# Ledger of designs, part 53: designed miniproteins, single chains, continued (5)

Each design is a single chain, and the fold is of that chain. pLDDT is the mean over its residues in the fold that is shown.

## One batch from the design tools (miniprotein)

Design m17827
Fold by ESMFold2-Fast:
Structure m17827 (fold): chain A 85 residues (1-85)
Amino acid sequence: MAVELLEEGLRLLARAGEVARSSDSPAAREEALALAEEAVRLLAEALGLSTAGSLEERAAAIEAALASDPAARAAYLEALARLQA
């Protein structure tokens, strides 16, 4: 079900942020990026969005699709902010 994929995607994105913050090592960065890429794929699939395009375009599309779900949108933006820091 799409809701389950959305929950899993948000969980993986949060995990990517935790890995990125746990260590400044190249290995931790690579792991965080791999988790983030998988999370974005799951979120796009859950929301019925195209997986084509730039990371920026995909991220913006996911944010727009979550506009009707403020809690999920807030979780998504918080996870992205942690990952980009």
Scores: mean pLDDT 77

Design m17828
Fold by ESMFold2-Fast:
Structure m17828 (fold): chain A 56 residues (1-56)
Amino acid sequence: AAADEHALRAGVAQGQGNFKEASDHYEEAAREYRKRGATPLADAFEKGAQYFRQQA
């Protein structure tokens, strides 16, 4: 699913030190999970995105 693909890509980018790319993918994952009503998961990814955006 699109959310799962964004989460995977975020993890790969994070492992490579590409924090901006990781943040962008975590934000997209959060957006997709929120559309599906998975609010706790969306909130978790949104916080992750904010953290990595501050590292970029």
Scores: mean pLDDT 80

Design m17829
Fold by ESMFold2-Fast:
Structure m17829 (fold): chain A 67 residues (1-67)
Amino acid sequence: MRYRLTALRDTAVIGEEVHPLKKGDVFTAEDVRIKDGYIYARNVTLPDGTKLEVAKIGADDVEVEEL
């Protein structure tokens, strides 16, 4: 896994469905890009273990750390 993302507030990951996150939730992605106020992420693993091929989240809603 290349990146760790930590929710700074209650928010949501937007894939094919909306996946709610709570402040302090940690998830991972293999690729991240920031564009137009969103982080676009690939091969995402959500806190509950759900896998998403592609997803986006508000860039101001998460902290990103390279692993």
Scores: mean pLDDT 85

Design m17830
Fold by ESMFold2-Fast:
Structure m17830 (fold): chain A 95 residues (1-95)
Amino acid sequence: MEELRERARREALESDEVEYKFEGLKDWEEGQNKMAAVIEGVAEAARESGRTVRLKIEVTYEDGESYSITLEIGPTRSRIVSTDGVDQEKALKKM
């Protein structure tokens, strides 16, 4: 995960748009850990550069469920731009 975080940080220092795609994930814990590492890396780059970075993450689980989230991560604030493939009732039940 530290390697993924550092990779995301480096990519975000070079580009205002960063995209990650994760496939064949076993469970929500693996998905959450990968998303957290990428978000942390991009947030570090935003703080270092003083710039806002657009981050898109796509995750696909072994059962075929897929989710996409797009974030704008700034040096002091972040916001969700869009989500796709999220069943809100299932997401609430898994929380």
Scores: mean pLDDT 77

Design m17831
Fold by ESMFold2-Fast:
Structure m17831 (fold): chain A 73 residues (1-73)
Amino acid sequence: SPEKQIILQESIEMFKAMADGVAEAFERALEKGREENLSVEERREKFLEELDKLVPKIKEEVEKIKKKAEELI
């Protein structure tokens, strides 16, 4: 159905953006770890903190897809 294709495309774009966000968070954590000469454990903690910042954004994007699906049904 056309509605299925719209939701599929929106979902693909969301997952791609989230994957890019995770990669960027990892790079930021690595750069900060190098600049501040952080231990391996501290670098992991910084990466997890950056990932936690993405959780609200993922929830917002999922909510947008839900609203779009409701409009198409």
Scores: mean pLDDT 78

Design m17832
Fold by ESMFold2-Fast:
Structure m17832 (fold): chain A 62 residues (1-62)
Amino acid sequence: SRVALELIARELGLSVEQAREIIDALERDPSEETRERLAKKYGISVEQLEGALEAHRVLSGA
């Protein structure tokens, strides 16, 4: 949902479009290597990325 993307974007300090690219990439390949590559690309830590994804999982289940 757009609300979940906006929350992820805000949490990571990224744009909604960047958050969407991250989610789309992880839907295609949820590997640790992909998470590390995305974190490096967007200048965030893997921990920050995982925290935002966990928040999205809780919110998207509502």
Scores: mean pLDDT 77

Design m17833
Fold by ESMFold2-Fast:
Structure m17833 (fold): chain A 75 residues (1-75)
Amino acid sequence: SMAEARAKAEEAVKALEEGIELLARLAGLSDEQKREIVERAFEAAFKAALEKKPSMEELKRIAGETAYEEARRLA
């Protein structure tokens, strides 16, 4: 369901909060840019959760990869 996919995506992104904060700090990004990274990571994980029933580790990988790519683009 959409609600279940959303909950899993939120859990994956929450597990990465410290990593995203460190990434944003090292890249010299603003709080607003950090929020954009979190939103993009969530969107990617949510889409993946809707298309298949991936493991939490797979969702964390997708969210983390998206966060890294977005941080690199904003830096």
Scores: mean pLDDT 85

Design m17834
Fold by ESMFold2-Fast:
Structure m17834 (fold): chain A 118 residues (1-118)
Amino acid sequence: AFDLSGLPPEAQAEVRALAERAGIDSVRELGKATSPEGVTAYLLEATAAGARFTLILVFDKEAKFLGGVVLGEEGGGQEHNWGVLDVAGGKVTVERLDARTVRVTTEEGIELTLTLPP
């Protein structure tokens, strides 16, 4: 099941293509942030083979994929592991600012702030 209604059609297509390649069974939008330049970071919940994990995927104003990060998985522990998701896109950096807030930075230096769910 895919709840991507908050994403543009081209970004939805990219998420679905990534899901097919990665064996992801479901994706749901948890939140998003958009920069003045039109770069949007999406906070997504995904499942694959019974594991649940959080993704941040970043797109430009034309819905071109810029990069993504895996924040962690539910089932192995309460802490989120930080990683870089290389899916033939660009590179983004994610840093934790506090228990509920993360900063996403693109290779171009565009910064976005996302609020993590409880």
Scores: mean pLDDT 72

Design m17835
Fold by ESMFold2-Fast:
Structure m17835 (fold): chain A 92 residues (1-92)
Amino acid sequence: SEELQKKLDEFIKAVKEGVPNEKLAEIVKEIGKLLGLDEETIKELVEKVLKAESIDDLIRILADLQSKIADPEHRDLVALAIQELSKLRREK
């Protein structure tokens, strides 16, 4: 999905720019909706992002999310986002 890729790119840019977790949680809520996740799963995902203290926490959150995605194309897009976060972790 072009919209999913755009939202994942927006999330990575927001992490790189050091925006507050509240803004990251808003983006992640939209990602969860685009992935067709149920409201309970989206709520848990948002709560995890709000409590994230490091890029490593965000990588773990996206890795857990990826494990719940049935669509291989969506799974690959999330995997690319995890790779970009891993790169940012090494640069900071």
Scores: mean pLDDT 85

Design m17836
Fold by ESMFold2-Fast:
Structure m17836 (fold): chain A 87 residues (1-87)
Amino acid sequence: MMLSFAQAVEAVTTVLSRLLQEGVTDPAEIEEYLRRLVEALRPQLSPEDAERLERIVAGVVAAIRAGRIRTPAEARALLDELAAREA
């Protein structure tokens, strides 16, 4: 069954929020978790939606490395903004 782009973004938001709540702040560790999630979701997405999701994840990881994302609320706000830009 194929996932919608919105469902894939929500999965990324949920995983990232949980990592931040558990005190995971290392950008490399977060990138590894999100990369594994994207690869697990890839077969359930259209090629276009998979590319959009990869761009969103890259943007999120860059923001964490820049120190712009520290809380679940900040992560959700950025993901909503990036998803709207890809729509």
Scores: mean pLDDT 82

Design m17837
Fold by ESMFold2-Fast:
Structure m17837 (fold): chain A 71 residues (1-71)
Amino acid sequence: SEIKEKAEKLRNMAEAGRGVAETLQKEADELYKTNPEKKELADQLRQSADRVREGAEAARNEAETLIKKAE
Protein backbone atom coordinates (compact mmCIF):
# COMPACT_ATOMS: atom_id res chain seq x y z
CA SER A 1 0.00 0.00 0.00
CA GLU A 2 1.09 3.59 -0.58
CA ILE A 3 0.83 4.36 3.14
CA LYS A 4 3.16 1.46 3.95
CA GLU A 5 5.66 2.63 1.31
CA LYS A 6 5.59 6.19 2.67
CA ALA A 7 6.08 4.93 6.24
CA GLU A 8 9.05 2.79 5.14
CA LYS A 9 10.61 5.76 3.32
CA LEU A 10 10.20 7.94 6.43
CA ARG A 11 11.75 5.22 8.61
CA ASN A 12 14.73 4.94 6.26
CA MET A 13 15.14 8.73 6.29
CA ALA A 14 14.93 8.75 10.11
CA GLU A 15 17.60 6.02 10.35
CA ALA A 16 19.90 7.90 7.95
CA GLY A 17 19.35 11.13 9.89
CA ARG A 18 20.21 9.44 13.19
CA GLY A 19 23.45 8.17 11.65
CA VAL A 20 24.38 11.67 10.48
CA ALA A 21 23.55 13.15 13.91
CA GLU A 22 25.67 10.49 15.65
CA THR A 23 28.62 11.23 13.35
CA LEU A 24 28.36 14.99 13.94
CA GLN A 25 28.15 14.44 17.71
CA LYS A 26 31.26 12.24 17.68
CA GLU A 27 33.14 14.86 15.64
CA ALA A 28 32.11 17.56 18.12
CA ASP A 29 33.20 15.42 21.09
CA GLU A 30 36.56 14.75 19.40
CA LEU A 31 37.13 18.47 18.75
CA TYR A 32 36.39 19.28 22.41
CA LYS A 33 38.97 16.65 23.40
CA THR A 34 41.75 17.37 20.88
CA ASN A 35 41.33 21.03 19.81
CA PRO A 36 40.13 23.31 22.65
CA GLU A 37 40.70 26.34 20.40
CA LYS A 38 37.97 25.00 18.05
CA LYS A 39 35.32 24.91 20.78
CA GLU A 40 33.01 27.21 18.80
CA LEU A 41 33.15 24.85 15.81
CA ALA A 42 32.50 21.89 18.13
CA ASP A 43 29.47 23.73 19.55
CA GLN A 44 28.16 24.33 16.01
CA LEU A 45 28.56 20.63 15.14
CA ARG A 46 26.71 19.71 18.35
CA GLN A 47 23.88 22.09 17.47
CA SER A 48 23.70 20.65 13.93
CA ALA A 49 23.60 17.12 15.39
CA ASP A 50 20.70 18.12 17.66
CA ARG A 51 18.74 19.61 14.74
CA VAL A 52 19.30 16.56 12.52
CA ARG A 53 18.31 14.26 15.40
CA GLU A 54 15.11 16.25 15.98
CA GLY A 55 14.25 15.93 12.27
CA ALA A 56 14.93 12.19 12.37
CA GLU A 57 12.68 11.76 15.42
CA ALA A 58 9.90 13.74 13.71
CA ALA A 59 10.16 11.50 10.63
CA ARG A 60 10.05 8.37 12.80
CA ASN A 61 7.00 9.65 14.69
CA GLU A 62 5.24 10.38 11.38
CA ALA A 63 6.06 6.87 10.11
CA GLU A 64 4.66 5.30 13.31
CA THR A 65 1.49 7.41 13.01
CA LEU A 66 0.99 6.28 9.40
CA ILE A 67 1.45 2.60 10.32
CA LYS A 68 -0.96 2.90 13.26
CA LYS A 69 -3.52 4.64 11.03
CA ALA A 70 -3.25 1.83 8.44
CA GLU A 71 -4.13 -0.77 11.09
Scores: mean pLDDT 84

Design m17838
Fold by ESMFold2-Fast:
Structure m17838 (fold): chain A 94 residues (1-94)
Amino acid sequence: MKAKGKVRVAAGAEPSRAGRTLVLEVYIETDGKRIKLPEKVKEVTAEAGRTNVLEAEVVADDIPEGSRVVAKLYDKDTGELLAEGEDIAELIEE
């Protein structure tokens, strides 16, 4: 059986972030362990006057139901955490 989670994060449309690179990182957390999903990393260029909304969908085998899917949005240049989102993984049948 597979577990599926979808997570969304949003960073504000601040003028100071215009032209900066934002990095989305996605993790699965289970039993106190955090596993980074490097294939789900996304980079976007921030625009002034627009909220930057980033979504990630995760489907993973052998992940227990109730595991957390966590997304973190960072400024690439400063490493500042701008936004964090979380979803609970739901079991799906194949």
Scores: mean pLDDT 68

Design m17839
Fold by ESMFold2-Fast:
Structure m17839 (fold): chain A 86 residues (1-86)
Amino acid sequence: SEVKKRVEELIDKMVEAAKKGDIEKALALVEEIVELLREAGLSEEKVNEARSILNAAVLKISVAKTEEEIKKIEEETKKKILEILS
């Protein structure tokens, strides 16, 4: 799915912004992802669930101490968002 590929690319960009401490950019990318999900036909309930997951991921990455922790957060976030799309 093109939507799934776009979502994964935007999550990668969100993670990179959060890793660099650019929280404003990371949160803007969260809103880009949730808008893409809304355009893909997701219910408002699922869109809000996705926003919550993505905002939590940004916070977790901002306080993560290792690259390994960040990779785990990224993988878990992608899995959860892709499950919402299914």
Scores: mean pLDDT 88

Design m17840
Fold by ESMFold2-Fast:
Structure m17840 (fold): chain A 89 residues (1-89)
Amino acid sequence: MEEKRRELGRELVDLFLETSIPPLIKKAEELIEEAKKLGIEEAKEYAEKALENLKKFEELRESDPEKAEEYYGEALTNLVKALSLLRKK
C-alpha cells in the first residue's frame, strides 16, 4: 500500500545516500585542494559551500529531514558549479 511504498522508497534513498555521501564529501575536499592549487577562487568557494552543506546534511538528516534535504540539494548545486569551473575544456 502507499505508506509501505513510501517507507521502502525512503529506506532505499537512505541506503543510496549512506553509500554516496562519504564519496561526495571526499570529492568536495579534493575540489577545494584542486581549486587552491589552480588559484580559481570561485571554484574554491563553491567547493567549500558544497562541503559545508554536505556536513549539515549529515548533522540534520535524522533530526530535521526537511532542512537536511535542502542542504543536500544546495551541496549538489555547488559541486556542479565547482566542477564546471575546474573542468572547462
Scores: mean pLDDT 75

Design m17841
Fold by ESMFold2-Fast:
Structure m17841 (fold): chain A 72 residues (1-72)
Amino acid sequence: GPLSEQQLADAQQALLDMGYWVAKKMVEKAEATGDAKLAEEALRMAKDLAAKGHKEAEELAKRAEEVLKKLK
């Protein structure tokens, strides 16, 4: 059945936080390995997370863009 508003909000935040952790690790790996495709995927994930309200993902997206600029 449907969750309460609070339960849905808590679950959505947990999923966003997990997605942020994954995207951050992808950016770190792209920086370490020079993998431009991984950096592009991480940027896409970070932008999606930021659009969904994850404030820290906005800074991660900027970091991924800087990684891509250095790899060009």
Scores: mean pLDDT 84

Design m17842
Fold by ESMFold2-Fast:
Structure m17842 (fold): chain A 70 residues (1-70)
Amino acid sequence: SEAEEEKKKIEEVKKKLEELVKNNPKLKEAVETQIEANEEIRETGDFEAVNEKYKEKEKELEELIKEAEK
């Protein structure tokens, strides 16, 4: 089922992030910033404004993930 597939994908992503974060404190900080951005979207409903505000941090997270996966 789609629910089973989605659950498996989420679990795999979570495990991968936990491993990367364990060895990379900067990556942990970047992930926490993304969680904050998601919370702000939930509270304000202003997806456009929050995305623009966190645009730089999203790029930073992508860069850190690439660096950590080397």
Scores: mean pLDDT 69

Design m17843
Fold by ESMFold2-Fast:
Structure m17843 (fold): chain A 91 residues (1-91)
Amino acid sequence: MSAEERLRKIVEENIDKLTVQELIEFLGLLGVSPKEAIQILEDRGITDPGVLFLAAVAAASPQYSVERAVDFLERLGLISKEEKEELLALT
């Protein structure tokens, strides 16, 4: 299982703990496709065209970094420091 797959699973499990803005930021860091970003927000019940557009732009303008994505989840309290080290070792 890749680091990206593990990060996605952690977010899916904890999606109710994330604000829409935090979710959009994470999706940009993870490098998901614009289509996947839109689908994830729609699955959460977010259908506002402006929010979906911002998610698509974040996904298309890669600030992609597994290290930043892992740090983001640690800052939100969704992973421990030990889990962070394990995830970074998978890259």
Scores: mean pLDDT 73

Design m17844
Fold by ESMFold2-Fast:
Parts: sequence; structure tokens; C-alpha cells
Structure m17844 (fold): chain A 61 residues (1-61)
Amino acid sequence: SALAREAAQRDSGLSDAEIDELAAMEGASDAEVERLARRLGLSPKAVRNIRDGILHFSANF
């Protein structure tokens, strides 16, 4: 949803494309999360929290 995307972007400072990439990582492995975290300059925990927040709001399709 647009609200979930806006909330994640506000909390993380990530671009729309980076938020879309995080949403596409549903079920991503720990290694994929670590790789993305290094690229974005975030902790793996922050990447997981942002992804889970986006997925939680998007789980009602």
C-alpha cells in the first residue's frame, strides 16, 4: 500500500526503487538481507524491520 511505502521511506530514507526492492525480498535469506544492508548502509536488523513492515501492510491482497 502507498501508506506502508511512505512509512518505510520516512523511517529509512530510502528511494522508491529501494523500497520496491525490499518488498520484492519476501522470504529472502539472511545472506540476501546482509548483502542489501551493506549496499544501503543499514544494519541487517533495520532491513528486516523495514521489509517486514512493508509486507505486513501488503499482506492483505
Scores: mean pLDDT 66

Design m17845
Fold by ESMFold2-Fast:
Structure m17845 (fold): chain A 61 residues (1-61)
Amino acid sequence: MVQPLPDVMDDRRLRSTAIGYVRLRIAGDRDGERHALDVLQRYATPQQIQQLLQLARQRLR
């Protein structure tokens, strides 16, 4: 497993990246979506990524 960033859930850049990921996925931009997911996977565990994506989806409703 990757070593998570200590403040991953409070990191503004990671939260913005998660929102961007959800927007790119809705738009069908697969390359942008993949790049955003790669950034999230670098700094967060799979469970933390799911939480960030859930919060991003809530904001985009």
Scores: mean pLDDT 74

Design m17846
Fold by ESMFold2-Fast:
Structure m17846 (fold): chain A 71 residues (1-71)
Amino acid sequence: SKEELRRALEEARERSTDPAARRYAERALELVDNFSEETAENALKAVRTALTEDGRGQAAILGAVARSGEE
């Protein structure tokens, strides 16, 4: 759900020590309402994976999530 995606992105923003990862999480949060339900579910899985990665891996995944919210 979009609510679960928002919560996961808020956690990624708060827990990330990488400035790029934090910025991508903030951008994705601004775009949550632009996601379709299917895209939001795929994004949620990606964000949950990002929370298990280091700063560089986390930034790459969150950047992809932010891009998927942009049309």
Scores: mean pLDDT 80

Design m17847
Fold by ESMFold2-Fast:
Structure m17847 (fold): chain A 96 residues (1-96)
Amino acid sequence: MSDEQLQRAQQLADKAMSLPIEEALRTVYETLRRLAEETGSDDLEAQARVVGNALDLVKSGTGGSEGLARQTLLGAAAGAVDEGREKELEEAIERA
């Protein structure tokens, strides 16, 4: 991944973290699942599973730190940027 792509992923993760943690994880999870289905990307499917697991932990009250949520969202954003789908993820976050 290029430095520009990494910076874009960090900006998207920061934007998602402006939402409540559960809403951020839910919005990103739903968006990545859709993008994985549209693209057939195994990387996006894997990132969607990681985000889904984090969302389940938050919902059950056994969730990790804010840092873990941020790391999960950064990985998801990086996957979207690598697939050239960062605009769809950004729009989903803005509509949340």
Scores: mean pLDDT 80

Design m17848
Fold by ESMFold2-Fast:
Structure m17848 (fold): chain A 77 residues (1-77)
Amino acid sequence: GNGIVEAVKPGVEKVKKGLEIFENGESYEKALELLEEGVKHIQQVIDSMPDPGEGVLELLEESKKLLEEVKKKVKEE
């Protein structure tokens, strides 16, 4: 359905921005913040629906992996 795609969009945008910052290595703190907010938003949307669909679940999993990598880098600073 259209509703879940629109609902996750703000979270997806934050994940994309966090990824760009992470790839540039300019601010792991800002990348972490954006990735955490993005993942949290996507998770909240998924948790509010009984069957969000495979694509959204995969997006959440990949977003969580990116967040974990950024957390690792920030902790090792």
Scores: mean pLDDT 78

Design m17849
Fold by ESMFold2-Fast:
Structure m17849 (fold): chain A 100 residues (1-100)
Amino acid sequence: SLKEFKKEAQKIFDEFKEKFDKMVEEVREKMKNASKEEQETLDKAIEESIKIAQELNDKVGEIIDELEAGKLTPEEAIKKIEEEVKKALEEIEKIIKEAL
């Protein structure tokens, strides 16, 4: 149902936001004691991570549009959202790990 879809989607986004915020906070904490060159690298990692989060938001919007158009079931839409969120988190973690 759409009600169950909204609950599951909200849970996925809440978990994404918590993980994303935690990773950004860890980067910002390291920036406090970093050299100017290291700070520039960490700033670029944050900027790239924000771009990935923005692209994820756009992709989720497309999935919701397909669901509303009847091209996807709620279950198929949730699965696609989970897959896109997983990919975004893995890319962000890789970018941050390489910058640290």
Scores: mean pLDDT 86

Design m17850
Fold by ESMFold2-Fast:
Structure m17850 (fold): chain A 74 residues (1-74)
Amino acid sequence: MSFEELKEELEKVLEEMKEKIEKGEDISPLYNRAMALLHEIHATADAEEAAEAEAFFQKQGRELKELLDKVKKE
């Protein structure tokens, strides 16, 4: 899977997680999927794409952490 495809999948999963959190549904399967995608992106990033990938991953990681913190704290 290309970097662009992984980025799009991760963003889609993040949006689904937000929707499930608002509905009070279990996000565990989506969280596991997001973690798997982040791992794949890290493994496939080229040196020239690394800076762009890093910025994107940090943004997505922050959003996932904020969502999880909200679920934890209610």
Scores: mean pLDDT 70

Design m17851
Fold by ESMFold2-Fast:
Structure m17851 (fold): chain A 119 residues (1-119)
Amino acid sequence: SVKEFVESHSLEEIRDLIKEVATRIALARIDIAFKMTKEGLSREEADALYAAFRDQLVAQLQRDYKLDEDTARVIVDSAELAADLGSINVGISYLYRKAGLDEEAEKNLTEFDKALLKG
């Protein structure tokens, strides 16, 4: 479960994982964007490539961390949020909320992170 994963790893280990996965997501999005421009990929083809990339990340996390699919998907979702908003702390906070650790989720947010969430 997400809770078991979070409780079995340090905040530093979780931060490093979210940073690594978020970086891979950002690089995949850049690569897909270049393929859209250079090779004329449609939006539908680009979305399919990104979905396949996400599924590959989920499968890799399941193998590397011996996770169930739901827990691995929550980690990928957390990292995607971090990449979208440019904050690893926001990604970590999302993961802790999914673990039912709302107080710990709040503690990991700076005032800058809270401003990002308000849009």
Scores: mean pLDDT 87

Design m17852
Fold by ESMFold2-Fast:
Structure m17852 (fold): chain A 91 residues (1-91)
Amino acid sequence: DLAAVLEAIATVEARIAEELARVRAEFGAEMDAEALAARDELLALRDDPAAFTAAAEEVAKRGPAFTVAAAEAMGEMLLAQVREAAARLAA
């Protein structure tokens, strides 16, 4: 049942979105301008998942603000991937 699969994917999407919103609410203020720039640079790598993963791991090691930036970028990437998968299945 495709509808049941899409509902399960929607549940996963909602959980990722909720966790990303929680991280932003609790830790977003810890990011300075450099950490925000690093997040945006990571998001620019969305078309190269291997480069994104390697860069995110390296950014996370730079300090607490950069760990938050990497976590937000990874959450956004995962959310986009889940949404793309759902759209392909619904087509």
Scores: mean pLDDT 80

Design m17853
Fold by ESMFold2-Fast:
Structure m17853 (fold): chain A 67 residues (1-67)
Amino acid sequence: MIDEAALADALVEIIVAVGKISERNGKYDDAIEAYEKALEFAKADPRVSEETIKYIEENLKKVKEKK
């Protein structure tokens, strides 16, 4: 069992949640930075699924459209 994979998933989830909160408060720059960091981290780890990466990309695209 690889705890590192579980930590990677948890970190991505937390960063996405932070991005959502920033977006909710109109802090689109902060939201964009959070989603970009989540995406960079997810893409750096080959164990992260394509579905997770796509989910982050969709949220990043949506927040960029609001800015």
Scores: mean pLDDT 75

Design m17854
Fold by ESMFold2-Fast:
Structure m17854 (fold): chain A 98 residues (1-98)
Amino acid sequence: AVARILFRPRRESIELARARLVELAEEYKGRVEIRARRVATGEVMSVEEAMEAAEDGEVLELTIEAETKELAEEAAERAVKALESVGAEVLEVRVEEL
């Protein structure tokens, strides 16, 4: 299963957003794979790299790959809460079964 989260980070809190997403990725290590994509360029990279490269107002996509839909949904919900807690704008959340 794959969860996709479109969001817009705030430059002012981008370091906190990055830290929280990295912490989440470490907590789920071995159970989910988290990657980021710059929507404007299509370039896929780590969450840390995407947050460092992101320009103010840029839309990023998180991809969370998990063995089950339930795990993808759980990890996505936690990622959304982490992003919202630092003022990032969450635009879309989608979960697909593979």
Scores: mean pLDDT 81

Design m17855
Fold by ESMFold2-Fast:
Structure m17855 (fold): chain A 75 residues (1-75)
Amino acid sequence: MEEVEETARKSAEALLKTPEEDLALYGAIAAQEMREAGMPEEVVEALRRGLAAAKSGEEAAQQVLEAARRTREIL
């Protein structure tokens, strides 16, 4: 859990600084990092869909933090 929460925090901070045109690339990287940190595949798939729909770095960051919260409830 600590790895997932720490990775989510760092990914959210990076996404807040990411230009809208780069969100698709950096969002995909964030989802992959969350998967490698131990986030369940079902949560990672929901996160990928949320990140693809995000229109701002703030929305993308919120999606990552919400996925980490769901992971904490499942694990």
Scores: mean pLDDT 80

Design m17856
Fold by ESMFold2-Fast:
Structure m17856 (fold): chain A 81 residues (1-81)
Amino acid sequence: MEVTDEDMEAVRANREEILAALRAMAAELAERAPEMREVAEEARRHAEAGVEALVAGDKEAAAEHFERAEELFRKALEAAA
């Protein structure tokens, strides 16, 4: 799948929504399980790096960062359950 400049702008627009949601969930997780705060923050950092890699045109690096972010976020969410 070819990522166009318009697709990259759509990703940038969606980035704010995605990062805002991740930030809100990371804050909730830190309140429920303070021990998971660092894991949630690391997940957020990987999500940011993934978006930046995608904007730079490195789809493989973006995919790896997003996969790591989802894995770490999932672990934090399970611990806070």
Scores: mean pLDDT 72

Design m17857
Fold by ESMFold2-Fast:
Structure m17857 (fold): chain A 69 residues (1-69)
Amino acid sequence: SMMQKIREIEEKALEKLALMQLPAAIDYAEELKRMGATDRAEEILRRVRDIARGLGLDDVVRRVDELLA
């Protein structure tokens, strides 16, 4: 259907945006951890994980889970 094709295009566009921006958000969270802002860093990492799960970015989810462990 036309609506299904539109959703596929939208999902691919959001995946590309996430692939560019989520690594930067993870790097920012790691820097916050180095500065002692651990709670804030973990909030950002959990939010990144939720976005990555919603988009099916399993590699990003695994990376964030390792950083939260």
Scores: mean pLDDT 79

Design m17858
Fold by ESMFold2-Fast:
Parts: sequence; structure tokens; C-alpha cells
Structure m17858 (fold): chain A 82 residues (1-82)
Amino acid sequence: AKKEAEELAKKAVELAEEAARLIVEAGRLTPEAERLFAEADELMEKLVEIYKETKSPEIKEIAKETLKAIKEAMAPAVEVLE
């Protein structure tokens, strides 16, 4: 469970970072970036489901850290879209 949560977290952050990179480079939201964000969101939903099933404090910390990392990765992209 914890290893699966860590793997989902890593992939979600990587997808968010790539989506943000594409938006910053293009100066707009592209279909590819939109797809990557949707995939990252799905991975985060799975991570939250693992936490709900296990009620593990360690998985809760992984989820919180992952959300913070995604938010930080997306900050430059949000600035471009506004």
C-alpha cells in the first residue's frame, strides 16, 4: 500500500511538472497539457482511495506532500493562464 501510494505520488507530480512545462513554453493551455493534468488528477484520486482504505498516517503524509508538490509545480503555469 505505501509503496503503491509513493509510486502514484511520483507519477502524479511528474505529469503535473510536464503539463506546467508545456503551458509555460506555449504561453497557453494546450490539449496535451490538459490530458496530462487529467491523468495526474486520476492518480491523485487513486492515492486518496488508498488512504481511505488503509487509514495510514504515512499515506496521509504522502498525499499532503504530493498535493503541495503539484501546487508548486503548477504555479508558473497558473501565472501564464491568468
Scores: mean pLDDT 81

Design m17859
Fold by ESMFold2-Fast:
Structure m17859 (fold): chain A 55 residues (1-55)
Amino acid sequence: MSEKEIEELKRRLAEEYRATARSGLPEEQARADFEGAGRIRAGALKKEEEEKRLS
């Protein structure tokens, strides 16, 4: 994977994290997802959290 793709995913997550904070969603969950994604798997963690929320 290229570094540029990873940076793009991190940026998108940061923007969504900010949007969720404005929406009044649980900031704890958004932050935990963002931190994990920033370390290993940005897209994978986000998808996993979305599936849990839908479930």
Scores: mean pLDDT 61

Design m17860
Fold by ESMFold2-Fast:
Parts: sequence; structure tokens; C-alpha cells
Structure m17860 (fold): chain A 92 residues (1-92)
Amino acid sequence: MSPIEKFLEELMERFPLFREPSPEFLAASSNPVSIGEILEEVREGKISPSEAVEKLLEMANDLIAINPRDSPEHAAAVELIDLIRQYSLEQS
């Protein structure tokens, strides 16, 4: 399993809310990608590890934009961005 695949699997376990797109995310976001969808695209060789990181950041930013600041989803999306940034630094 590649480092990006392992990271995505760990994110799916840590953020069950983001394993699949929520109805609110699908309605409000122009990019209705889930962590599960990104993982499948990586496994199928459709996207590179760097493209997977970019998709994760876009998804997390969309989740921050559509969710109230006091929501669990907003808090989870902020934590997700921090983990993505840490992963990117470790790959540099």
C-alpha cells in the first residue's frame, strides 16, 4: 500500500462523517468528492498522490465554507486540513 493510500485509509477511519458525501455537501459544493472517492481514484491510478492531496484540501475548504463554525463537521474539517498539511510536509 502506498503512503497516500495508507493516509487516506487513516483519514476515513478518523473522519467517518467524510467517508461518503453528505446531502448538504453535495448540494452546496461544486466538488462533491469524498475521502472514499479520492482513495478509489488513487487505487485505480486515475490521480497522482499530489492530485489526491489537492482534492482533499478542496473538499476540506468546501466543508469549512458550508458548515457553521460551532458544528462538529466544521471542527472535523479544520482538523482534516491540519492533517493534510502535516502529511504534505512529511512528503517534502
Scores: mean pLDDT 74

Design m17861
Fold by ESMFold2-Fast:
Structure m17861 (fold): chain A 77 residues (1-77)
Amino acid sequence: MDAAERRALLEAARLIGGLTEEQVEAILAGDAEKVTPEQVDVMELAVDYLAEQGLLDPASAAAYRARLARVRAQLAA
């Protein structure tokens, strides 16, 4: 995982939905017990925004989307 991509994701999540660094890290770790569906929605918007701006390569964006889909599935159970 690129440190620059991680930093861009933290900044985007903070600006879009006010997510803290701890909340972003919990989502990326797949810790569904510590996050809400609304916070996952913010992370999906942040990933999509950064991918559209060319700040995430397609492989990185796909990896983040797959991770977020797993967390979302756990929250739906």
Scores: mean pLDDT 81

